Designed miniproteins, single chains, continued (2). Designs and how they scored, part 66

Each design is a single chain, and the fold is of that chain. pLDDT is the mean over its residues in the fold that is shown.

## One batch from the design tools (miniprotein)

Design m6280
Fold by ESMFold2-Fast:
Structure m6280 (fold): chain A 65 residues (1-65)
Amino acid sequence: MLSEEIKKITEELLKAIKEGTPESKKRVQKLVSELVGLTIKAIGDDDEEAVKTYKEQMKKIDEFE
């Protein structure tokens, strides 16, 4: 399910941000790209649950920043 994939990638992204190492920073960029790709797919598929999940997870990322 796209919503589940979005949640997992968001959790990995937050974990990588918390690590703060040069290697984790590279993972952050890769995970952001993957998250954006899943979101575009969810919008194209009219998957309202996945879009809702994405918005909730993005709020967590923005608040952490």
Scores: mean pLDDT 76

Design m6281
Fold by ESMFold2-Fast:
Structure m6281 (fold): chain A 81 residues (1-81)
Amino acid sequence: SLVERAKALLKEVKKLAEKGEVKITVDGNTVTITFGDNPEAGGIAGGAALLLEEAGIAKADIGEDKITITFKDPEFADLLK
């Protein structure tokens, strides 16, 4: 499913955060992933965001150095726990 594919990509984003390659910030139902100048991290995070938007559970906003994911339900932000 789109959600399972998104979860797999979010798991990779968490691994990148553990390595210090990205920063994850959670504010209510909004998750911001800052990847700076790392295009691979941006691609992974962007892919997850777009899959979540296609599944109808979030809105994706893709910037040059960060991606913002706004979940329709705050419970879905827990996917990044």
Scores: mean pLDDT 78

Design m6282
Fold by ESMFold2-Fast:
Structure m6282 (fold): chain A 63 residues (1-63)
Amino acid sequence: EEERLLELALRAAELGDFQTLAVIVPKLSPEARERVGKVVRDHPVQPIDEALRAQLVAEAEAL
């Protein structure tokens, strides 16, 4: 359960999808949030395709 949330959060962080992260981050443990934050800080901000972002947000909301 938490592993799936963390995987989705890491994917969103790599893609620069902060809308999906806003849905997932409150559901993560503090430890998982620290791991996601490290990925966000290490990756440059990248524009994401709007259709892909909508798909990731829908998946995050379903969890």
Scores: mean pLDDT 70

Design m6283
Fold by ESMFold2-Fast:
Structure m6283 (fold): chain A 91 residues (1-91)
Amino acid sequence: LKELLEFLQKKLEELRKNYGDREKVREILRELRRELEKAIPTASPEMQGMLRHAAEILDYMVEDENTTDEQAIAFVEALIETVKEYLERLE
């Protein structure tokens, strides 16, 4: 979870830096989706459901040409807060 949190935070920074670059934003969202999928097998059953749902939303955002950079950033910010909450419960 700490490694996932650090990855999400790094990718959020990259999203903010690439604001307005649609192709780069989509690339970052694809990377996020891959990392979430990779985390699923080692997560708790409760987290597995949440991570799968987040991965599905990221897939939608990548395919949907109407998804804004602001919406992508807001989603990743919300996901980071969710992962932080789960991490605090484990420590």
Scores: mean pLDDT 82

Design m6284
Fold by ESMFold2-Fast:
Structure m6284 (fold): chain A 98 residues (1-98)
Amino acid sequence: SSEEQEIYDEYMRKLIEFVKKSKSKNLTLEDFRKWFEENPDIVKDLDIDVNDDDDVFDALTIIILNSSLELRKELVEALKGRIDPEKYKEYKDFVEES
């Protein structure tokens, strides 16, 4: 579990950097799809189809849920007011229920 968390923590750090570097006030599914396309090793590891919207959302959830609490807190703060409110609540709950 510790080795697996370290891998997800690496993926999460890359995701956080992408979110923080984004100039967009609203992050869409297309923005996250592009991030996966720029990280083919993650796509291969998680066995996702980047053209399937459900696969993209599921992969984000898997990365977030399996990462450390500190990185989940950092991502949630960076996403505040920038993604769909229902998805934001889901990710925020991963922090508050830990």
Scores: mean pLDDT 84

Design m6285
Fold by ESMFold2-Fast:
Structure m6285 (fold): chain A 76 residues (1-76)
Amino acid sequence: MELAKQVEEARKRILELIGTDTSTEKLLEAARKVIEEGVPKEAVIGALDYLASTTTDPKTSRSFREASSALAKELL
């Protein structure tokens, strides 16, 4: 499957799983669950980074960036 399509799927699934809880911990739980569902870790990292860049709330943006960074370190 195309990476762009997987990033979009990851974005939708993460938002469904976290609901209104945008804490870094909840985001990491959601990200790991999406990876377990078969979405590549790289696509999930891309989804978190995109969500961080598109949110208007600084606190929420920071949580997305922290989750993306933590997940990326686990990749390496």
Scores: mean pLDDT 79

Design m6286
Fold by ESMFold2-Fast:
Structure m6286 (fold): chain A 72 residues (1-72)
Amino acid sequence: SVEDKLRAAFQALDFDGDGTVRASHVRQLLRDLIEAGGAKPSDEEVAALLAQIPDGPVDWETFLALIGPRAR
């Protein structure tokens, strides 16, 4: 499932094993999913979505909430 793939990606990005991933990696994954999704959002729309990602560590629940709606 998409959720299983997201969990695998989260675990791969959580190299410290502390249950969080870096915001920069979440931004990269979101960009990749937007490009793969077949809809071409504007650079402004992409920037607005990326602005929703916190600057600090991102836990699984926050990661799923930010990435999940864009992952199909």
Scores: mean pLDDT 71

Design m6287
Fold by ESMFold2-Fast:
Structure m6287 (fold): chain A 62 residues (1-62)
Amino acid sequence: MIEWRGDYLVVTVTRPRDTPVEEAIAEALKLLEKALPGSEVVDIRVRETDDSVTVTVVGKPK
């Protein structure tokens, strides 16, 4: 999911729990760069459950 919240672009990636957290983070960052090139990453959040890993990356324009 990719959505604007005010001046921030929020990218959320959910993967199966067997996916390495680093891969989920890399996918979220890649999607942010594709959607908003040269953006500043202001926050990265990781949420793990029994069946999934969810990464939320927040970017803003320069």
Scores: mean pLDDT 81

Design m6288
Fold by ESMFold2-Fast:
Structure m6288 (fold): chain A 107 residues (1-107)
Amino acid sequence: MSPEELLELALRYLEEARRHAEEAIRAAEAGNLEEAARKLFEAILHAEAALRLLRESGLEEAQARIPLVEEALEHAKKALEAALAGNAEEAIEHARRAVELLEEALE
C-alpha cells in the first residue's frame, strides 16, 4: 500500500470515528449512556486504527494530523469514562471536543 493509499484509508477511519462520536452525543442527549459508551468505544477503535495508518504513511500531511487525532482520542476516552460513570453532561462535553478535533484532522 502506498503512503497516499495509507493516508486515504486513515481519513476514511477518521470519518467513521467522527460519525460514531456524533452518534454517541445523540445517545447521551437521549439519556442512553449504554449506547453512548458503545459508540464511543467504536469511535476510539477507528481513531486508533487511523492513528496507526497516519504514522505508517510517513507523509508530512499525515504527520500534521497526528497531534489532532491523539488529542481527539484523549477526549473520546474521557467521554467513555464519563458515560460509564453515568455522567451524561461530561460525556457530551468530551465527545463534542473529540468531534471538533476529528473535523479539524479531516481538513
Scores: mean pLDDT 91

Design m6289
Fold by ESMFold2-Fast:
Structure m6289 (fold): chain A 90 residues (1-90)
Amino acid sequence: MSDEELAEKAVEKAKELLKQGGKKAAFSLYLRAALVYVKLGKLEKAKEIVKEAKKNGLSEEDIKYIEEKIKNATEEETEAALELLRKIFE
């Protein structure tokens, strides 16, 4: 599975969890998916994830946090996000 496929699976799972009221788990997956796209140099895809998360009902506070992390995340943080998604989705 590619790194981009892992990020897309995380977005799909986050959307489903958010519909079920799993707001914290959804936030965690949206954040990590966005950071994986930052690691891949695909900033526009990371921004699209933020817009979709907002439309799907993620809080303004959570959205702002993800937007700030997209701008200032370290390479170590983006790598840790990818490793977490690998553990979840294998």
Scores: mean pLDDT 86

Design m6290
Fold by ESMFold2-Fast:
Structure m6290 (fold): chain A 87 residues (1-87)
Amino acid sequence: FLSDPLPPIEIVEAPLEDILKKYKDKQLGVIPVSENVYAVVFFPEGTSVAEVWRITGTAAGRILQQQGLSGGPVPGISSNIVHPKLD
């Protein structure tokens, strides 16, 4: 976002299944923004699961706030944050 360096984030308008299929082999976090609209956060290979979740949570808070939705840095939407199979 505007003020803080975050990993690359792409806003995608597609069903969740299509996003997960497209990025199957990528380390990423997926944040639901609205119906069929997701923010996808991309991470380098070898990023730890904890770091993926932590940064994705921060990005989720910022995205929700930028879209005029309520949310903090870790807004408690972890149940709505999805990432691909981690091995």
Scores: mean pLDDT 60

Design m6291
Fold by ESMFold2-Fast:
Structure m6291 (fold): chain A 91 residues (1-91)
Amino acid sequence: MEEKKKKFEEELKKIQEEMDKLVEEAKARKDYERVLWATAKGILEAMKLMIKYGLATEEELRKELAEAGIDLEELEKRAKEFEKWLEEEKK
């Protein structure tokens, strides 16, 4: 458990750093839609990481998001829009 927690924290920190970078880039360009997409992707990646390391179940995370007023379906939609944009940039 200790090793899994440490690896989770390291991977979560990398996800947070990457999302912070994307959010700052979007804010500098005043692209508020991409700020929302980057944030949604970061939240979904953090959730996947928690599930992967056995720190939470999908049901527990879905409940916490709902209690915070966050719609998981909207997060997934925004994350897909961001991924689609990234794929188009690679062309």
Scores: mean pLDDT 71

Design m6292
Fold by ESMFold2-Fast:
Structure m6292 (fold): chain A 73 residues (1-73)
Amino acid sequence: MEELRKQSEETRQQRLEEFGKRFIELGIDEKTVQEAIDRGDLGTVLQKVADRFGLPSPSEVALRIHTGEPFPK
């Protein structure tokens, strides 16, 4: 259990950094992204991206980043 938790935390941190790079590419301020990564909570940044692209929820942003689908124009 302990080792699986460490694996999940490492995977989570890696995903946060991957999401951070994607957010910067999407035009989100680097400081805002870095603060979210440091907190380990991307919810606020996901919401900002959702608002920016007219998406209904932060979950839709996360799904598009995960699947590689393009954001609406």
Scores: mean pLDDT 69

Design m6293
Fold by ESMFold2-Fast:
Structure m6293 (fold): chain A 118 residues (1-118)
Amino acid sequence: SSARAEKVRKLAEELERLLEEGARRVAEAVEAGDEERARRLLEETLEEARKLAEEIAKELSPEQAEKFLKKSEVLLEILRERVTEAIEARDAAGVREAFARAAKALREAAEEAVKEDE
């Protein structure tokens, strides 16, 4: 239904904003040289992102929910790997790029799931 599509859109926008804020906070911790804080903020952001992905999945058919959750898990693990590498390299720009790529990919995954469910 159009109402479910709108809920997915709003949740996907919330997920995008969460990842944008996470990128800023992790990058700022990297710029400050606080690797422990950067790693902690990354894990907190990943946990919140996983929760939002589960909320998106609840608005989808069982088939599209399973497909979306599997894809989102892969995308969040890639994000963890890329941001961890950037933290170790003290590369704040790399942190921002990794989060931006993940946000775009997750948004596209949510849009595709809604399209396939219509």
Scores: mean pLDDT 90

Design m6294
Fold by ESMFold2-Fast:
Structure m6294 (fold): chain A 94 residues (1-94)
Amino acid sequence: MEAALAASTPAPPEEVEIDPSVPMHALATGVSIEVMAYVNAGKLEEAARFAAKVARALGDEESAEELERLLEAGEATSKKIVRLVHEAFDKAEA
């Protein structure tokens, strides 16, 4: 029964498609909601994988590689994941 809360969080998509008609701030908000949904479900690995895919889709290879490194090292925390996602969106808006 407690597992039902975690099971409600969908698996991250295989591909992240960025719709250019959607404002960047709206995409950042939606991505933050998805990342926090994984974090709240205790799925930090899924949160990091999703964040890395988003960063790569935005062209931020450095943030994507850092997210993948944190995931592999077991150092992925909600704070680091959210920070790297914000950095990727900030670079995309610049």
Scores: mean pLDDT 71

Design m6295
Fold by ESMFold2-Fast:
Structure m6295 (fold): chain A 80 residues (1-80)
Amino acid sequence: YELSAEESQDLTKEVLEIVKELKETGNVEEFLKKLEEIFKKYKLSNEEAINILKSILVRNPDLPEEAKKAIEEKIKKLEE
């Protein structure tokens, strides 16, 4: 449940890298695939995953609408 400071930093770095790649390539499918792998790799709780997804949306208002919708749908599923 509890991420170390190093794990939290590594997780944040990986998330920022895939967001940057999405902005450069526009590949929403690749972004979603990589995001899922990150969640699986770090064994995130639903609460932790939701917080990360919300942070992505807040920090990146210029994301493609399809990507924003997919992130919002992911948040809703994690809330269940």
Scores: mean pLDDT 77

Design m6296
Fold by ESMFold2-Fast:
Structure m6296 (fold): chain A 71 residues (1-71)
Amino acid sequence: SIVEEAKKAYEEGDLMRAYLLFSSAISLGHISEELLELYRKLIDTLPDSFPDRDRLIELLERAEEILRASK
């Protein structure tokens, strides 16, 4: 599961891999409450110097919109 791989990457501190896996899951429409919670934690964990931090926030907002539309 892409969600399980993303969770593993996040727990191992591979923030770039976690970001890429979350981004892929969102683009494929594999959105869940668990994935959103992990993505929020990722954003909160990232340093201010992390590349594309604003892009990550934008992706989270998009994911939340997709999840709302699916309910």
Scores: mean pLDDT 75

Design m6297
Fold by ESMFold2-Fast:
Structure m6297 (fold): chain A 68 residues (1-68)
Amino acid sequence: SMLLERAKELAIELGRLVAEGASEEEIDKKQEELGKLLTELAEKGELTVEDADEILTLIVDTYNQLKK
């Protein structure tokens, strides 16, 4: 799904912004973008528990890799 791929891209970008100490406004904006996409995927029945776990893992892994 193109929406799922976009959600993964936003997850990586969010992890990077947090790791780099981006402004609260930039972080909030990216969180809102990701949240809207996840809501759309869920409403379409295209968001599995496995997909949600993968998206959370991408945020955490990106943050952990870049904060060092």
Scores: mean pLDDT 86

Design m6298
Fold by ESMFold2-Fast:
Structure m6298 (fold): chain A 60 residues (1-60)
Amino acid sequence: MLSLEEALALVDERLATLDPRDSAALQALVRELQERVEDPEVLDEVHAHFQRRLAERQAA
């Protein structure tokens, strides 16, 4: 299971290589985070980070 630090790093790493318009790949990443992050508070923080980073990528 991922710590907060590991999950945030995973999001940044994956979003750097993913097409921000590939909904299937983005859904797969969200599902992976839900499966690998056990703490709901950590998952909420990771999800907020993911949404923020995704919005930045889509606005570029």
Scores: mean pLDDT 79

Design m6299
Fold by ESMFold2-Fast:
Structure m6299 (fold): chain A 80 residues (1-80)
Amino acid sequence: MKIEVEVVASEEAAKALEEAAKKAGIDLEVTVLDKEASQEEKEKSVEEAVREIALKAPESASVSELVAGLVEAIEIIKAE
């Protein structure tokens, strides 16, 4: 089952989420929206995407890997 989400964030943050989802056993496609956003808006966008992914994820998926991906994406956004 393929899960698709949209984020207002960098390509690097989006890739961090996709890698974490793959490790968690989730087939995830992240679309990066070309919108100007504050750092706080980017962080919120990523948090909302992770919540959506978690709700749609199969029971066999690793929530801990998904949370690790969220933390990495937020750190990438903060480093920008």
Scores: mean pLDDT 78

Design m6300
Fold by ESMFold2-Fast:
Structure m6300 (fold): chain A 79 residues (1-79)
Amino acid sequence: VREHLIAAARREFPETPLAEIEALAADPRVEAAVLASAAAMAEAGIAEEDPEIQAIIDEVAALPEEVRQALLELLRQAA
């Protein structure tokens, strides 16, 4: 997950120092938001055109159903 997020961010923001992108991707709040969003997209059957973002969605979709449902519950509580 983090490696795909870093790769996508580096492609979109090539002028941003790698250390800053890695620090942001290592933030537990950022990771939780990315995982929750990916779980919602996987449940909705949304195909993403960005291969790095699609890889995150695929990794989340491969998680046990109980873990995916916990991520969706975090998103519902935030809404």
Scores: mean pLDDT 69

Design m6301
Fold by ESMFold2-Fast:
Structure m6301 (fold): chain A 74 residues (1-74)
Amino acid sequence: PSEEEVERLVLRTLATLAARLPEEEYNAVVKQVEAIYKASKSYKEFLEKVLAYLEEHYPELTEEIAALRAAIAA
């Protein structure tokens, strides 16, 4: 996936979580996503790790999970 697509998908996911989560929990998610980004060697690996995190902790985000899965498969 392109850098622009990755940024768009992750920012939309974070915006959805910001609307649903308490500030403290949202800040913890942002820090976790930043940690995944810094540890990842490629945008594909970054998306794969973010997808795994969402499937484990926020399985109700079905649209965001589907969008990430589609971007990884491309």
Scores: mean pLDDT 85

Design m6302
Fold by ESMFold2-Fast:
Structure m6302 (fold): chain A 75 residues (1-75)
Amino acid sequence: MIDEVIELAREMGAPQSIINLLEAYKNKDIETVKKLVTEISGSPMTDDEALKMTESIAQSIKLAKRERERRRELE
């Protein structure tokens, strides 16, 4: 599941910071997730807030994949 999101992010040309964030989330490296999310958002975050932000980013990437699949079906 998360591996598919990471692969799609790379394919879409997402910034390296986003790729690193998703890989840290996959590895359950909460300290790295917090650091990267804080860097991306510019705001200090708790562990819970950092995880929710990372999940939101993963969901956005999944939605982008579904949109690409729909366009591929139509063309």
Scores: mean pLDDT 77

Design m6303
Fold by ESMFold2-Fast:
Structure m6303 (fold): chain A 66 residues (1-66)
Amino acid sequence: MIDEREVADALARMLRSVLEQAVARGKATEEDARTTIEVARRLAEQGSEVAPEVIRLAEEVLAKLS
């Protein structure tokens, strides 16, 4: 039995890495940030402890791009 929280954390870490790489390369878009927020919210609902940090990061990126 795989812990759904462990899977959600792994996905949230991957999502964070993708967004951080896009930001570092100057290629992050408002759509990337919005999609990241939506996906991270779903992962937080699944019990991810990492997802709230990813939501915060994506909101900061969105604010910077708006």
Scores: mean pLDDT 82

Design m6304
Fold by ESMFold2-Fast:
Structure m6304 (fold): chain A 77 residues (1-77)
Amino acid sequence: AVVKVEVTGLSAKQGEGMAAGFEGAAESAGGTAKVEVLDGGEKVKVEAELPTEEQAKGFAEGVKERAESRGGTAEAE
């Protein structure tokens, strides 16, 4: 299953750190992630491919929770 999430409202440093974390989280779930860091890290686009829809949903929820905890916003595409 594929999930796409766009994260905005972060500082450049937060966006870069979060990108690395999302790649690791997808790998831990048995999947892969492609992360594109834009606007110096203030916008992060994550495309993750995970073995199941349940894992994809959990990944998207984790991305949203982490983004919101740092004052950002996450939108699933």
Scores: mean pLDDT 78

Design m6305
Fold by ESMFold2-Fast:
Structure m6305 (fold): chain A 86 residues (1-86)
Amino acid sequence: AEKQAQDLINLGQQNLANSAGDNGADYAKQGMDLLQSYLNSDLFGRASAFYQSQIRDLLRNLQDTYSRQQALEDARKVLLSQLQLS
């Protein structure tokens, strides 16, 4: 159980790091989906309070990053549309 929680934290941190570059929204979403699946599993309830806290904090960081990257992509699409109409 603890090794599985640590492995998930490591994967989520890797997705968070990858979310700083190109396709950042996709990497953040992958990390969110991975951690959300674990949060909804019986394994999460069996993890220590320490690992539960770490996973929740990491999920929040991924959610914040996803929202920011999605907003940037949406803004880019609006600007490109305006340039095509001009």
Scores: mean pLDDT 79

Design m6306
Fold by ESMFold2-Fast:
Formats: sequence, C-alpha cells, structure tokens
Structure m6306 (fold): chain A 93 residues (1-93)
Amino acid sequence: EEKRNRAIELVREATRLMVEELEKQDRVSKDKIIETVRRLTEEAIEAIREGNLEEAIRLIRELKALAEVYIEDEETLKRVVELLDEAIRLLEE
C-alpha cells in the first residue's frame, strides 16, 4: 500500500537523522540510545508491514519521545518530529 510505504520512508529518514545527530553528540550513553532507536525503528517498520497500525503508531510515538529527550540540535529535532508526525498521520488515515 502506497501510504504504508511512505510511512516507512518517513520513519527511516527520521531515524537516520536521529542516529547521525546522536553520533555527533558527546554523551556516554549515546551507543545505548542509538541501539534503542535502531531496535524501535525495525519494530515500527515490521508493524507497518504486518498492518498492525496501532502498534506502529505506539512505536513511532516512542521514537518521537526519544528524539525530544536526546536530540540537542533544535533544527534536527524539529525535522525528526515533523517526519514522525507525518508518518503517524498517514497510518491514522
């Protein structure tokens, strides 16, 4: 389905930006946070592919919460949030 493929692309782009920004940040826990982002991304994409949209939206909201807590660059955070919110909107249609 076109909307599901678009949602997957948005989640992938958002989490790519999250990982790139986290790797630039000087924090001791960044590797663990990056691992969590990657795991949640894989779980969200799997949920979208399986048509478990409620679970996919829940996982995307968890990714958004991680971005809001851990992404220090305001422009990157804004872009990540916009991409994840668009993915949620497409999945709720």
Scores: mean pLDDT 87

Design m6307
Fold by ESMFold2-Fast:
Structure m6307 (fold): chain A 64 residues (1-64)
Amino acid sequence: MKFLIVYTPAAEAAARAAEAELRKAYPDAEITLVQVPDADAALAFALAVQEQYPDVKVLVAFVP
């Protein structure tokens, strides 16, 4: 199972907490974290990954 966590710098702590929880629930999962500059970039990147790689579960973390 593959997870992608896309986050803005202000949401780094939340993204790392999500990674830790996913690692506990799915110890064999491939988890990738990607930092992007803002919420618009995070949404655009997450949508592109979902279209190209439907087997990847995408989470987005940002502070409004």
Scores: mean pLDDT 81

Design m6308
Fold by ESMFold2-Fast:
Structure m6308 (fold): chain A 100 residues (1-100)
Amino acid sequence: SLEEIKKRIIDFLNKIIESIKADPRVPKEVQEKIINVLKEFIDEVNKATSFDELKEAIDRAIEKLREIAKESGDPRTQRILDGIIDLLKFLKEKAEELLK
C-alpha cells in the first residue's frame, strides 16, 4: 500500500519534471529551481517509512514551490506553480483515501 502510493507519486513527479523541461515559456533559472525541489521531494518520498513522513514531505515541497512563486514576480510562473501545488494537494488527499 505505502510502496504503491510512493511509486505513483514518483511516477507523477517525473511526468511534471518532463513537462517543465519541455516548456520553453518557463525561464531556465525557474525551471532549475522547480526541478530541484521536485527531485528533493522524490528523494524524501523514497526515504519515507510512514504515511506521516510522506505527508510531511508533500507539505515541505508545497511550501518550497510557494516560495519560488513569490520570488518569481511573474504571473505565468505563479500559475504554473499553483497548478503543481494543486496536484500535490490532490496526491496527498488520494494517499489518505488509499490508506483507509
Scores: mean pLDDT 83

Design m6309
Fold by ESMFold2-Fast:
Structure m6309 (fold): chain A 83 residues (1-83)
Amino acid sequence: GNLTTAKANISGAKDAMEAGDYKSAATAAETAAKNALASGTPEGYRLAGEAYRLAAEAYRKLGDEEKAKRYEKLAEEADKLAA
């Protein structure tokens, strides 16, 4: 687990979202969430929640409402672990 990798991929996902590259945004957000969770820390769970929300937004832009809803639920679970 690496919080630096999670933060870098969150930034990459945000940049990709702004550029309209929703597929790259989804991939970066998923990578960020994986690295954030692997940290096992409250900061990691908070970053995982942010990353999952970015993944949900990206998948909604791609028309994948099922994945968007799944990632929204995962964000809520990550937020509970961070609290």
Scores: mean pLDDT 89

Design m6310
Fold by ESMFold2-Fast:
Structure m6310 (fold): chain A 58 residues (1-58)
Amino acid sequence: GPARKAAEVAEKEGNTDAALSAYGGEKFAGPRSGGLSGAMAAIDQGNEKTAKAALEAA
């Protein structure tokens, strides 16, 4: 869906906050972007950097 595509683009650009926001449905939310839902989506995609940031945000 659009959220997944936005997250993939943000990950490729190295923008972890935007990727977390896309995964968790939040926009530009800062350190709590994506929460646990964002962490799970990042893990499923194998993006270690985004997964780690999402877990710290949760």
Scores: mean pLDDT 57

Design m6311
Fold by ESMFold2-Fast:
Structure m6311 (fold): chain A 97 residues (1-97)
Amino acid sequence: MKVLVIGATRATTPEEAERALEIAKKALEEGIAVIVVYDPASPAAVALAEALEELGAIVIDAGDADGREKARELAKKLGEIVKEEEIGAVLLLTVER
């Protein structure tokens, strides 16, 4: 079973968030679970998380942690990272469970 883990950092731009959203929407349509770790101080990261939560994704506030590092730690706990992609400040990790 595949899970897409997304880490959206404080440096996330609106363009990066939009591209990540389209990838995550496609994953959800294919039955892949999506988890978004977002920096609450980034308006673009928050907007990405809110849009994906409406579509059934799990959203996790990074708090004072780096969103990429927290996403990577979560992905390692879930299973094997089989694919890694970067859209600027947004990290996308495909995990096989």
Scores: mean pLDDT 86

Design m6312
Fold by ESMFold2-Fast:
Structure m6312 (fold): chain A 91 residues (1-91)
Amino acid sequence: EEEAIRSRLLAVGVSEELAERLLATFSLAEAREIADLLLEASMTYAVSPEELNAILQEWLDSPAPSVASLRALLASREEEFRERLRRLLLA
């Protein structure tokens, strides 16, 4: 349900504003998939809430945001996330 998905987005660090925008833009099934993608990125690469919100803002401001385009955007940033995590772990 919508409330459960909103709670999951907020728990990952998505702002109230962006969570509402996601729920207004996408179906509940799409919003759930988006929440799962964001949780995976956050857990795997220690992406900060600020960075996550910046990525979401960029993606939502694109002409045709979709789950597939978010997946592609996160994949394109994967090497950057890995390098940053590597530096953090070696420090």
Scores: mean pLDDT 80

Design m6313
Fold by ESMFold2-Fast:
Structure m6313 (fold): chain A 87 residues (1-87)
Amino acid sequence: SYDGSLALTLYTELLFPGAMAPTIRRLQEVARRRAAELEEVDWEAVEAMLRKMVQAGIDVLPENVSEEAARLASEGEPVQPVYPRPP
């Protein structure tokens, strides 16, 4: 969905500048229009997923992020209390 994909794109761009550059501007415009819905996104799960990917040495690419998000949603991976550090 737009909410999940948008949150991942924005969060990834904040942590790894330039990684999601191709679509970021269009998605940011959508985000501004749907700001209230973005607050319903599980930001802690997004943070945990990105952190786990970085720690595992997995490239933070759209396809890898989507696969990992689906896996975490399915298996109930615990959220870690530490934010991912910038690369």
Scores: mean pLDDT 50

Design m6314
Fold by ESMFold2-Fast:
Structure m6314 (fold): chain A 100 residues (1-100)
Amino acid sequence: SMEEKLKEIEELLREGLAKYMALLNSQPGSDSMEATIQLFRALARITSGYIAARIAVKKGLDITPLLDLAKELVASKTIDEMNAQLDRLDALSLEIEKQA
């Protein structure tokens, strides 16, 4: 079940990234420096979330909070909502790494 949750997190993070890119590209100023910085920050947070999920599985930690956040990320409708979930993902990722 933990390995199944990890696979679901991976799939949701990939879907969330694709959705983030689509939303970013649809808004005014999608080719701006600010949009590029937002994309790179989103990529960094998603990467940290996936690494934390992998660490948690190896250490036998509960990854349900990461799964719930990944689901909320995909359910988000705007860049601002997705950024809020990515901030939570980053904070939780740091907490997991600290517990490992």
Scores: mean pLDDT 87

